# Ledger of designs, part 73: designed miniproteins, single chains, continued (5)

Each design is a single chain, and the fold is of that chain. pLDDT is the mean over its residues in the fold that is shown.

## One batch from the design tools (miniprotein)

Design m18689
Fold by ESMFold2-Fast:
Structure m18689 (fold): chain A 87 residues (1-87)
Amino acid sequence: MEDDPQKYFEEADKAEKEGNYDEAVELYRKALILDPNNIDALLKLGDIYEKRGEYEKALFYYKQVLELDPNNEIARKKLEEVEKKLK
């Protein structure tokens, strides 16, 4: 009876789409416990914090993606957009 990181990711994505950001954060974190290099989960955590106006936390997660994948165009664009909001 193994935990499934994909299941947690899918449940988190649903919670995020419903606006349940605290639940989505917990579920994405559970996915990352099982798969610490899950770039998609890191991007989603960044997206949630950006939607909540917590731009410094959003930057943290986008930077984590770029540390794992320096050529990640999605993370680079999102990081630039959040940096513009911090001014």
Scores: mean pLDDT 82

Design m18690
Fold by ESMFold2-Fast:
Parts: sequence; C-alpha cells; structure tokens
Structure m18690 (fold): chain A 61 residues (1-61)
Amino acid sequence: MYTVTFTVPTETTGEEVRRFRAGEVLEAESVEEIDDEYVKVTLKSTGKTYIFPKSAVEIKE
C-alpha cells in the first residue's frame, strides 16, 4: 500500500479531474511511473486513476 502526500496544491488529470490541497495525504492502491515528470496513481478511496506531476507528490510504500 502506498501513501501519497501532496506537497503543493495540485489539480489532476486522468479518469476525472480533482483538486488536492498541500499537505493532503491519501492512500494509493497502485503507483506507476509514466516518465520523468509524471506518475499514474490509483487512489484507494475512489478506485480511479489519476496523473500527478512527480514534483507535486511524495510517495511512500
């Protein structure tokens, strides 16, 4: 299980658009690296997949 922490206010792309605040912490079921700038994350709470800038999130297992 992964923990995703938003370091800055972040708007996502992916299956839906969501807005997250700095300091928000969410659990992720899966994390997949897309490239050097972006990561694809499936959030446990929604079951939806989102794309985040790597610079905006801190991911821990």
Scores: mean pLDDT 78

Design m18691
Fold by ESMFold2-Fast:
Structure m18691 (fold): chain A 63 residues (1-63)
Amino acid sequence: MLSKEEAEEKLARIERNLPRILAGGEVVKRAAIHELRELLKQVTDPELRERLEAIIREIEAAL
């Protein structure tokens, strides 16, 4: 399992790249969803999990 600090750092990186992911093609969006789902498996913090799930839903809605 990732530490809360490591998870927050990874999430911040993804959030910074979110506009690029949303503007990208299906391959980029699917790769991002896969990365986020793998991160979600390693995160136990409820707030971080909710943020990750929200981002996944946002990207899926843009497919």
Scores: mean pLDDT 81

Design m18692
Fold by ESMFold2-Fast:
Structure m18692 (fold): chain A 84 residues (1-84)
Amino acid sequence: SEAIDELVRELFLESQGLRKPSLEVLEKAKKEIDADIEQTRAALQKARADPSTPPSRILALEIVLQLLEGWKKTIDEEIERLKA
């Protein structure tokens, strides 16, 4: 998640009035988050299909998925704002 770390840095700098976030960085972060969402969904499906999976593992994957989907929404909204 180097792209996410770079995005967080750029958003911090923008909040301080120092620099506008880069569309390139936002689109790169979106691509990484989309991939992470798909990987997390696949892992969650496998975990749910396996009756030996601890409930804590399923809960952790559900929390990660919720966080990633929230991040994706925020990035999508920011990309739309900057393209307007």
Scores: mean pLDDT 80

Design m18693
Fold by ESMFold2-Fast:
Structure m18693 (fold): chain A 65 residues (1-65)
Amino acid sequence: GPMMEKYREAALRGIEAAKRALAEGDGAAASTAFWHARQSALMAGDEELAEEARRLLEEGQRAAK
C-alpha cells in the first residue's frame, strides 16, 4: 500500500544519504542514517533492502572507529 511504498522510498533515501556521509568521512552520521534506513526497510516489508542497510550499518560503524 502507499505507506509501505513511502517506507521503501525513505529507506532508499536513507541509504543514499548514509553513503554520502561515508564519502565525506562522517561515519557517525552514516551509521545513524543506515540504522534509520534499515528500520524503514523493515516497515516496508523489504527484507533484501533491510539486509543491505544492515550490512552498510556495520560498514559505517567500522568506519566510525
Scores: mean pLDDT 82

Design m18694
Fold by ESMFold2-Fast:
Structure m18694 (fold): chain A 69 residues (1-69)
Amino acid sequence: SSMEEEIKKRAKELALQNQIDMFRQYLENPAYEETLKSLLKFYNIEVKASDSPEEILARFEEELKKLLG
């Protein structure tokens, strides 16, 4: 059913957006610094002192999309 495939696609998009929103919270709240470092290492995301939070978030989104196919 084309409707079933559309629902599945929307569920995947929602799951992706939820992960991005959670990661943004980790970037913005210093209380999550150690959690953020662990996630950056897990996804092999390299961070430079000159990087903006939006640039780091964009790299996370790219790596997450690769893992989800």
Scores: mean pLDDT 80

Design m18696
Fold by ESMFold2-Fast:
Structure m18696 (fold): chain A 82 residues (1-82)
Amino acid sequence: SKAEEIAGLGVALIATAEETELSKEKKEEGIEELKKKIKELEASDEELEEAIEKVKEEAKKFKSENAKEMAEEVIKAIEEVK
């Protein structure tokens, strides 16, 4: 589903942040790629809400501050494209 694709990309960004310290520029690039993908998929508000829920559940598995910050930015980015 579109929600699964969006959540998957968001979780991939969170996992990357868990493993490595991303610069502000790299974080912004990742978030902009996520927003672009959401627009290309033409996801409905319901699919975006499902993606946010999936990201929140998956984000609980990550424990670093960098991963938590990225999770918040991912969720905010998905909410901003509604």
Scores: mean pLDDT 82

Design m18697
Fold by ESMFold2-Fast:
Structure m18697 (fold): chain A 65 residues (1-65)
Amino acid sequence: SEKEKLAETAGRVVRQGGEASGLPAERIEELAKLAEEAALNSENDAEFGALFQAGKAALDEREAA
């Protein structure tokens, strides 16, 4: 439940930021899922940041290739 709340919050923040930045809906959903997964698999802000940035970099590399 606590982890679910963290994941929902992370996804919501990413969706809000993506919409404000004019990102396509598919891109926003991909980033939101990354944030949710990072929240579920981290125990602190440093781990969350590292997991989210690694996932984002991998997603961007996949798009560029």
Scores: mean pLDDT 79

Design m18698
Fold by ESMFold2-Fast:
Parts: C-alpha cells; structure tokens; sequence
Structure m18698 (fold): chain A 56 residues (1-56)
C-alpha cells in the first residue's frame, strides 16, 4: 500500500532511496531528470515530517 499522503511516483522514489540508490540512478530508472528527483525528495521529506534523508 502507499504511505500516507505520497503519490505513486513519490512512493517509488522513497523505496529506491531506502534501497540506497543515488538521485542519478533513480532519475535513470524512472526516466525523469535529477532535478525532478531532488524536488520530489524534498516533497517526500515535507510530507513525512523529516528534516534530513538520514531519518529514512
């Protein structure tokens, strides 16, 4: 199931981050830009109430 408040794309990015993928690798896998991945990561952190990626 999807985490609370996350879109399908945001959920996919979260899973890749938890698996240790870099922003570049996530961008290549999802066929989007690294800038889009960075923006989505900030949105994910905001929705989850996280101050840093180290809290994932």
Amino acid sequence: SLPHGLSVDETAILIYLQEGYSQREIAERLKISQSTVSQQIRNIMKKLGLSSLAEL
Scores: mean pLDDT 79

Design m18699
Fold by ESMFold2-Fast:
Structure m18699 (fold): chain A 76 residues (1-76)
Amino acid sequence: AEEAIRHLEEAIEALEKGDVEKAKEHAEKAYKLASQTPGAEMAAKAARDAIEALEKGDVETAKKSLEAAKQILLEL
């Protein structure tokens, strides 16, 4: 979970700096790691929702989804 959490933090930081492509890269890495972690299905879904929001240009929704994914993983 620690590596996935780090990627979510880097994705959020990238969005704060306006780097959508870097945010998407880190969100995709977090999604892959969460998808391979038993019990992290809700975190994987939140990371995927963030990626879809970034593809649509909805940065605010993406940031909220990334923060939700991080919170879920921290509670595991």
Scores: mean pLDDT 84

Design m18700
Fold by ESMFold2-Fast:
Structure m18700 (fold): chain A 96 residues (1-96)
Amino acid sequence: GKARELLEEARELLEEAREALEEGDLERALELLEEALELIEEAMKVAKPEELPEIRELIEEALRLAMEVLRRAETLEEILRAIALALRAIGLLFEL
């Protein structure tokens, strides 16, 4: 269904964000995390109850990666963007 396609794309973006973090590319990781969370939010609007565990898993992974960006952040902009993404992920968990 539509949710599954969005979640598959979000998972790929989260894996790319992890790779970007391993390479030290915080800007790319932030952009990929922002895109992944947008797809997760779209998936939540059309998700069936059986898809909620996967959505939760992807939000928790996005939160973990955002916190990892925050730990490695060197600029105020990177810190603020990472905090915003972490808060967005937490907000989505409360909407589940």
Scores: mean pLDDT 90

Design m18701
Fold by ESMFold2-Fast:
Structure m18701 (fold): chain A 65 residues (1-65)
Amino acid sequence: MVRELIEKAREKIEELKKQNLPGVKLLEEQLERGEEALRAGDEDSATRLAQGVINGAESIKANES
């Protein structure tokens, strides 16, 4: 479950990078924190951070459209 959210967040970041959209660096930093939380065994924080990245990426796409 959590790894599926991390993977989804990574896919969203990759889509933004291919489109040269702004804000990618901040999302990458947030995803790194989520991966660190998962390594520490904090699945709740990892889930929250990954979902935040997904939501942030969708917001960036909406602002470009």
Scores: mean pLDDT 80

Design m18702
Fold by ESMFold2-Fast:
Structure m18702 (fold): chain A 66 residues (1-66)
Amino acid sequence: TAAKQAQVAQAARDTYLSNLDAGYSEEEAEELARKAAKMVGKRLGLSDDDTDAAAQAGIDAARKEL
């Protein structure tokens, strides 16, 4: 479970940062990051709650690196 959540968080982080670098707003980057996280979470068989928590962790980590 923890390893799968880490993959979701990484996908959210990478998608958020890539879209900010591409010139999207913070709101748009967050929406795209959450969509990427849901796709990865579904593929890994994670619950929606675990996927959403991991996505938030990834976005928060990305925001600290800015």
Scores: mean pLDDT 85

Design m18703
Fold by ESMFold2-Fast:
Structure m18703 (fold): chain A 83 residues (1-83)
Amino acid sequence: MEKALELLEETIRLLKKAKELAEKNGDEEMAEAAEKAARDAEEAKKLLEEIIEKYGEETVIKGLEAAKEYAEKVVKYLEKKLE
């Protein structure tokens, strides 16, 4: 649970950062996508125990690690556009 929660919270932070960077770039579509993804992640946080019970903790952790990695790539892409 703790590791899954930590990964999810970190993913939410990255998605919020992606929204801010997209807004600075004038990329409205990306900003909207990042905002929606952050909202969906906040909702998943509320349901995290149920998701773990349904799919298993290890599977959820792997999924969250992949989601975090993708969010990090989006942030790096947007930061590079501002260089």
Scores: mean pLDDT 83

Design m18704
Fold by ESMFold2-Fast:
Structure m18704 (fold): chain A 101 residues (1-101)
Amino acid sequence: MRGYLLYEQGKYEEAVKAFEEELSKYPTNAGAWYLLGKAYYQLGDYEKAVEYFEKAARVFSKFDILKEQAAEVYRLLAEAYRQLGDTEKANEWEKKADELA
């Protein structure tokens, strides 16, 4: 995927635009939400990172085969909430990640 290649190259602003184009065509793509969250996190936009990680987490948490992906998203949510200074939310998501270990 074009957005993922841009993300791997450290082109986070361009990756955001590519993932937004993907979501305009496939608006329920949880993988694109996850990668948008990661790109926004790298750009320092922790509010947007949280928004997209929560969207991805809602999908990944519903399927047992995606437990590892759900745990990863929960840890990223905890880290993003820590950057925002929301220690209560950070602790909640860390606990959820640990419960999937």
Scores: mean pLDDT 80

Design m18705
Fold by ESMFold2-Fast:
Structure m18705 (fold): chain A 55 residues (1-55)
Amino acid sequence: MEYSEEEKKLFEELDKLGVRALLEGREDAVAAASRAAQEHASPEEIRKIIEEMKK
């Protein structure tokens, strides 16, 4: 289940970045992370959001 493991890792990273963004007052980034998780976004979409949140 290599693909499933990748998805789980990306969702975990996204969640951690979302929590950090919330603590830093970056509400737009928090909302993007939460919606991606709720939508069960693809690994590619999750990576894009992670990259945007790191900016």
Scores: mean pLDDT 71

Design m18706
Fold by ESMFold2-Fast:
Structure m18706 (fold): chain A 72 residues (1-72)
Amino acid sequence: SKEELRKLVLRYTATSIRAIGLEFQIELLRERLPELPEEERPRAEEEIRRLEEELKRLKEEVKKLKEEIENL
């Protein structure tokens, strides 16, 4: 139905925007990493890893939502 499509498109859009924002945040942290004191780098690298794992989950959700939309 049009209502189901609308809900899926909204969820897809919101999740995609969140994923894009997270990719941008990871890129900024990676760019700053070489400028950090050596003692602060492990903490920053762990934060990057955490965000990359969250991004992977968001990208999987985006893919699932896209497939659900394409199957309507």
Scores: mean pLDDT 87

Design m18707
Fold by ESMFold2-Fast:
Structure m18707 (fold): chain A 60 residues (1-60)
Amino acid sequence: GSLSPEAERIAKKLVTGRELTEEDIAALKALPDEQRRQIAAALESAGREDLAAKVLELTK
């Protein structure tokens, strides 16, 4: 599915090896579950299973 601009920004930070700030984590938690799952799937596809697990751990 399509990522929102906010979800794309967070996913790009993770893929490029940038650390998430507290603000990024809060934004990620505020995203719909589907958007967070799509970010995790994109990270898994990029071989970043470690980051995908972190994103999924933030599911409410």
Scores: mean pLDDT 77

Design m18708
Fold by ESMFold2-Fast:
Structure m18708 (fold): chain A 107 residues (1-107)
Amino acid sequence: MLREQLERALETVERGAEAARRLYELLEKGEVTPEEREEAARTVVEGLGAGAAVYATAGDLEAAERLAREAERAEEVPKLSDEEAAEVFREALELLREAAERGRALL
């Protein structure tokens, strides 16, 4: 991956992490609209996809597949309960933070 492509992927990962963090907190408070949940799920899915690409570029195919599976779970968030959605966003946040650290190490 070119440095510029890696930098853009990292920015996408970090946006996904911030969306997951914010929505996890708001879901625990019951302060999320369906529209905010759907938009955050899309941002998290994009972040997880970018993180999977970072891991694949580093040769870590197991980590890449793990993030791809979490992205599939995050796509289902609009159909989940608030408790289930909060758990998905919490798990996605941890994975996105790890991917962001890995991406920075490759720059």
Scores: mean pLDDT 83

Design m18709
Fold by ESMFold2-Fast:
Structure m18709 (fold): chain A 66 residues (1-66)
Amino acid sequence: ERVKKALEELDKKKSKEEMIAAIPEVVKKYKLNTEEMSELAEHLAKKGVPQSEIVKAGAEAAKAMS
């Protein structure tokens, strides 16, 4: 549910750059746990988002939620 909503919000971003920038906000907004963040990362990688950007955004969001 939360991962699906996060993906829908990111999918509204037309550019890959906008999508990457929105990852930390979306993770924090939907309070995704580690498993949900991994699922989101798999979908983003499939869309062509670089692994380094996904890891960086996920780590930043997780730290902000701690």
Scores: mean pLDDT 75

Design m18710
Fold by ESMFold2-Fast:
Structure m18710 (fold): chain A 74 residues (1-74)
Amino acid sequence: MAKAAAESLKASALEFAEKGDADSLRSMARALKSLGLDKAAEYLEKAAKAVEEGDIEKAKEYAEKGAQALEEEL
């Protein structure tokens, strides 16, 4: 189940990054933080900031790292 959750998160985060949707990435980060998944939340927050700066490639990189952190924390 942890891998499926991480894969789902990765897919959603990559979609939001490609669309330039920093608000959705931040909402995901806040939800993860409320669950105690601090590392995954930190990476999604960085992805949101990269989107705001127009660096979609960096945002995708952070989204992938966030998914990896989520799998490790679950």
Scores: mean pLDDT 80

Design m18711
Fold by ESMFold2-Fast:
Structure m18711 (fold): chain A 99 residues (1-99)
Amino acid sequence: KEGLKKAAEGARRAAEAGEAGDAEGAARGAGEAANYAEEAAKAGDKEGGFWAGAGAGVAAVAAAAGLAAGDPEGGAKAAAKGARKAAEAAENGKAELAK
């Protein structure tokens, strides 16, 4: 339970940074969320950890792609959407993502 809360916090931090145009902050927060999602999976919440980690991974890739393409603001905004989905999955969205 604690790992999923930490994953949600990291994902929300990544979303906030992405919405502010901070692609590096979004990538860092997404990485933190992925690490906590892995810890949650190891602690027995494998489904919640998997979905939270997948969303965080997508957010990190979006931020990196934006930086590489010379569009850090666009990459950060795309990362923010993925990070918010990861936060929802960590808190209560894992069953909805299965649909």
Scores: mean pLDDT 65

Design m18712
Fold by ESMFold2-Fast:
Structure m18712 (fold): chain A 78 residues (1-78)
Amino acid sequence: SATAEAVRAVVREFMERLDKAKTKEEVEEIMIETALRLRGIPGLSEAAREALIRAFADIAEREFGVDPEELLERVRKA
């Protein structure tokens, strides 16, 4: 589906940007921009968006040691 292809594109871009990130500030910016892009995908439910954002925060925790709860709160406030 077009929704699934759009989600795959966002996931790929997130992973590529995360691989190039050097600071926690860059990770935060990547997360905020990724959340905004997911919000723009037609047909993607709120539950699916929340699950994807949580998954991305968990990946950021694994790669950079950031607190996923703090990261999610910053994304919510942006």
Scores: mean pLDDT 85

Design m18713
Fold by ESMFold2-Fast:
Formats: C-alpha cells, structure tokens, sequence
Structure m18713 (fold): chain A 91 residues (1-91)
C-alpha cells in the first residue's frame, strides 16, 4: 500500500510528464515548483535530494530556451522517479 503522500507525489510526476509530452512548458514549470515545495515539506526526503531538485528548478528558471527547459524538466522527472522508488522502499 502506497501512502497518500507518495500517491500525491506520483500524481504530480504524472502531471509533469503529461505537460512535457504536450509541450506545455508553463504548466510543467508550475508543476516542477509544486514538486519542489512538496519535497521541502516532506521530512522523510533527505536534504541532499531537496537540494538537487532545487538546483534543477533554478536551472529551468534561469533558462529562456523552451527546449533547454524541457530537457531540464526531463532530468527532474528522472530524479523524482528515483526518489519515489527510494521512498516506497522505505515504507
């Protein structure tokens, strides 16, 4: 059984992946910021992983190229998927 918190994070990642597939950069950026806030609020997430997500979000916001932003968002998806697997293993 997956906790409600992990279910919420998985739904955010699914929404992010869909926004990326649809080329909705603005929607994807909003979801990515939401994921950062969610992970920062979660005491079970190691600070190192929070720092990594924060770095990726900062890199996206510093970019003015939508293609570069999409590439960074894909890296963020991979990082959060890895975190989800780690958090699920700890339940």
Amino acid sequence: HMSLRLQALEKLVERLEKAIENGDVDGALTIARGIQAFLEADPRVPKEHVERVRELVARMEASTDPDEQIAILKELVEEVRRLLDELKARE
Scores: mean pLDDT 81

Design m18714
Fold by ESMFold2-Fast:
Structure m18714 (fold): chain A 72 residues (1-72)
Amino acid sequence: MSDEERVEAATKALIEMGKILLDEGESKEEVLEMAEKGVKSMVHSGLLTEEQGKEVLKKVKEEIEKLSKERE
């Protein structure tokens, strides 16, 4: 898997998780905390670099904030 594919796969997985959690009634803050923990775990395991983890987290936060706003 290329670096681009890894970033895209991780971003998509965390966004899909965030959508499910928001639909089940979790707060935006709780979903964002879970996403941050997920990224840290992926970086610690070597699945993502520190730089890739920051990129994934930025994209995930932007999308979760957008999805949360659409649900208010």
Scores: mean pLDDT 81

Design m18715
Fold by ESMFold2-Fast:
Structure m18715 (fold): chain A 68 residues (1-68)
Amino acid sequence: GEALERRGLEEGRLMDELRARHSPEEAVLLAAERARELASEERRELLEEIGRTLREIGDEIEEELKKR
């Protein structure tokens, strides 16, 4: 249990680092490439983080549309 939890934290750290250095779109693309190289459980954790990032981008687009 603990080992998978630590791996999830490492994958979350990767997403945070990518978002700090890249645009949200670029960070998602780079994370998706990383996910292809991971085992099933680690891939799932990273895909969940990608999904969260995509929802945040969608919320930003919706807020921009509301300003119109």
Scores: mean pLDDT 68

Design m18716
Fold by ESMFold2-Fast:
Structure m18716 (fold): chain A 99 residues (1-99)
Amino acid sequence: SLGPAATKEEIDGLRERALEAAKQGKDTPVAVALGIVATANLMSGDKEAAARAYTALGEVYLASGDYELAIRWFEKALELDPSNEEARRVLEEARKKLS
């Protein structure tokens, strides 16, 4: 019922822009775009792409110091795609920041 799902390239581009904005301490609408993209891919049945978008969203929160939110998004990504090695790696990184 949604438009076309976002590609890996589109998700990676949004991730790069969102991470750069987060490092500068800016509130970024591109982080919201990552959440919308994840939802669209999930509704289209592309769990792998949705997991990639949630992983990117978590990385934005990790870069901004919101470690608890980062963990929640990485856990959601792994629920959708348990084989996502990047999500597992950044989840452990975020958990270490809280420890």
Scores: mean pLDDT 78

Design m18717
Fold by ESMFold2-Fast:
Structure m18717 (fold): chain A 68 residues (1-68)
Amino acid sequence: MTLEQLKDEALATIDHVIAEHADDPELVALAEKYRAQLLAARTVDEAEAIFRAFAQDYAAHVAAQRAA
């Protein structure tokens, strides 16, 4: 996978999360933060690390919301 392809797929995933959770401003802010970092990524390894961090933070946020 090229950096361009990886960024396109990861950005599409983040955009989907923003759209699905538009009424959750905390999650939208988290997704927007990682979206900006992903746009600035210059290597495949950097983009993968950013997307993994997003996935971890997203999972933690969803777990916290279920506990409320």
Scores: mean pLDDT 82

Design m18718
Fold by ESMFold2-Fast:
Structure m18718 (fold): chain A 85 residues (1-85)
Amino acid sequence: MEEAERLLREAEELLRDLREKVAAGTLSLLEAIGYALRAIGLIIDADLLLERYRDDPEAVRLAERARELAEETLRLAMEVLRSFP
């Protein structure tokens, strides 16, 4: 449970940071790549937590939400990457 709560916080912070940089227009190509890679790592971590804690409905809910936020981060980062020449 605590591990799932930490993962959710990390996913929330990562998406917030990315949205902030996109809004500010300060996001570089390398930073966008970095956000995409970090999002992939969080998706993998969420899948591993879902595997380990499948019998804990609260941990499952937190891990599923973290996975959704990480997927949104990846989608946004990929959209930004496609906008670079």
Scores: mean pLDDT 87

Design m18719
Fold by ESMFold2-Fast:
Structure m18719 (fold): chain A 83 residues (1-83)
Amino acid sequence: SELEARLAAIEAAAERVLPASFRPYLARLRERVLAHADDPGVRAAVAEALARIEAAPDDAEAVAEAVGLLHEEALRAERRAAA
């Protein structure tokens, strides 16, 4: 799917510039995002995170902030689903 392709691109960028210790965190974040794949906020956050990474792909801080955006939206989607 387009969402899975975008997430794969985000993971590839993060694995390139972030410490290897982040890999288990990224794998769990992917599972959390995919669990709410039909949430419009999640889909928008994935597109926004990818756009930010593509604008500054070698900037580890920018990539980390984009991953943080996905983490925050996963938390919001989880709260919406639990309500």
Scores: mean pLDDT 85

Design m18720
Fold by ESMFold2-Fast:
Structure m18720 (fold): chain A 80 residues (1-80)
Amino acid sequence: GSPEAGAAVTAGAAELARRQGSPDAKITVREAMDEAVRAGAATPEQARLGGEMASRKLGVPIDAEVTAAELAEAAGQAGG
């Protein structure tokens, strides 16, 4: 995997958790990918790769809701 791609999705998930005020905030992998690109933390290609890896690690499709904390952990593990 790519540590950079995983880190990008983790950053997107963390920012969405911050806006919602909780690590238990429900987000999708796609939302975290889009946030990482919007914030300049990743290129669209890096975000897509990180999102695919996190989705596989979680066993859920990209558009399924998960907690921001679960997504951040999965993206970190998948990217390392």
Scores: mean pLDDT 78

Design m18721
Fold by ESMFold2-Fast:
Structure m18721 (fold): chain A 81 residues (1-81)
Amino acid sequence: SSSMQQQLQQMGMSDDTINMFMQGVDYYNQGNIDQGNQMFNQGMSQITDNNVMYQGMQIVMNYISNPDGQQQVQNMISQIQ
């Protein structure tokens, strides 16, 4: 299995955007939902392609072990077209 970073790079996501999602996943997994949300909102703001955003968010979901973090990301995915 590829790492989250490798999967997101294969989609053409920038390293800066990937770093925001990686930090967000770490915050969610630590139970810091507010910081996780902040990192995810920053990462999402850098993405202009809705297909890249949708597929990227599905990938990062696999790396979130915290149930509240999973719920936050599911809510974000549901708001993508």
Scores: mean pLDDT 85

Design m18722
Fold by ESMFold2-Fast:
Structure m18722 (fold): chain A 68 residues (1-68)
Amino acid sequence: MEEADEIIEGVASGELSVEEGKERIKKIIEELRKEAEDPSLSVERQVGLELLIIGIELDFELAVKKQK
């Protein structure tokens, strides 16, 4: 989450391009999705990861809109 927040902040501030931020966020989401598909995880952990992915996607879209 902290790494995703840094990427989102970088895109919002213009320190990171939208294209570069999108690639980095995509990699983070892919890793979280892979973790969420582990059948040994608790239901609470799986739901938490799915909500985290949704939150990251929404925050990234908002950051892109802030970048003029």
Scores: mean pLDDT 79

Design m18723
Fold by ESMFold2-Fast:
Structure m18723 (fold): chain A 90 residues (1-90)
Amino acid sequence: DVEKKIEILKKKAEEYLKKKDYKKAADQYTLLGLLLYSLEKYEEAVEAFEKAIEADPEYALAWENLAEALEKLGKYEEAKKYREKAEKLK
């Protein structure tokens, strides 16, 4: 049940945000984005990765995954910018 997995990840991310655990919130949004990416829902994956970055802008993995999803959408210049951001964060 993919829809149930999506809801669980969203709910966990929201719970971590309420607890001010921004790194764990970013992790849950990143997992949501990866699940959506695996389903070829690239626009929704981008949104999830953007929420991960909003929660924790230093979460390098979210910037990397955002770039990969943008490449799938043909947004190569934007993807390159975000890959450079991820590399700078280490």
Scores: mean pLDDT 88

Design m18724
Fold by ESMFold2-Fast:
Structure m18724 (fold): chain A 80 residues (1-80)
Amino acid sequence: MGTISGKVVDANGNPIPNVLVSIVGTELGAVTDANGNYSIPNVPEGTYTVRAWHPRYEPVEKKDVVVKAGETTVVNFTLK
């Protein structure tokens, strides 16, 4: 299993807390902290779509996120 982690910022580079970052089609996800950081550990190996959702911003999806055993895949988001 691997990890997906990253940071969520707005268009001005400010961190956005309380963003739900989820792996589409799974029950796996995390919520960003006060610094906009998130981490989703224990992800099975595979290729996923990762979605960032917050009620005040447009949702963003990133496709073709590859997770490998023992590795951290960094996925950053900018919301508008």
Scores: mean pLDDT 88

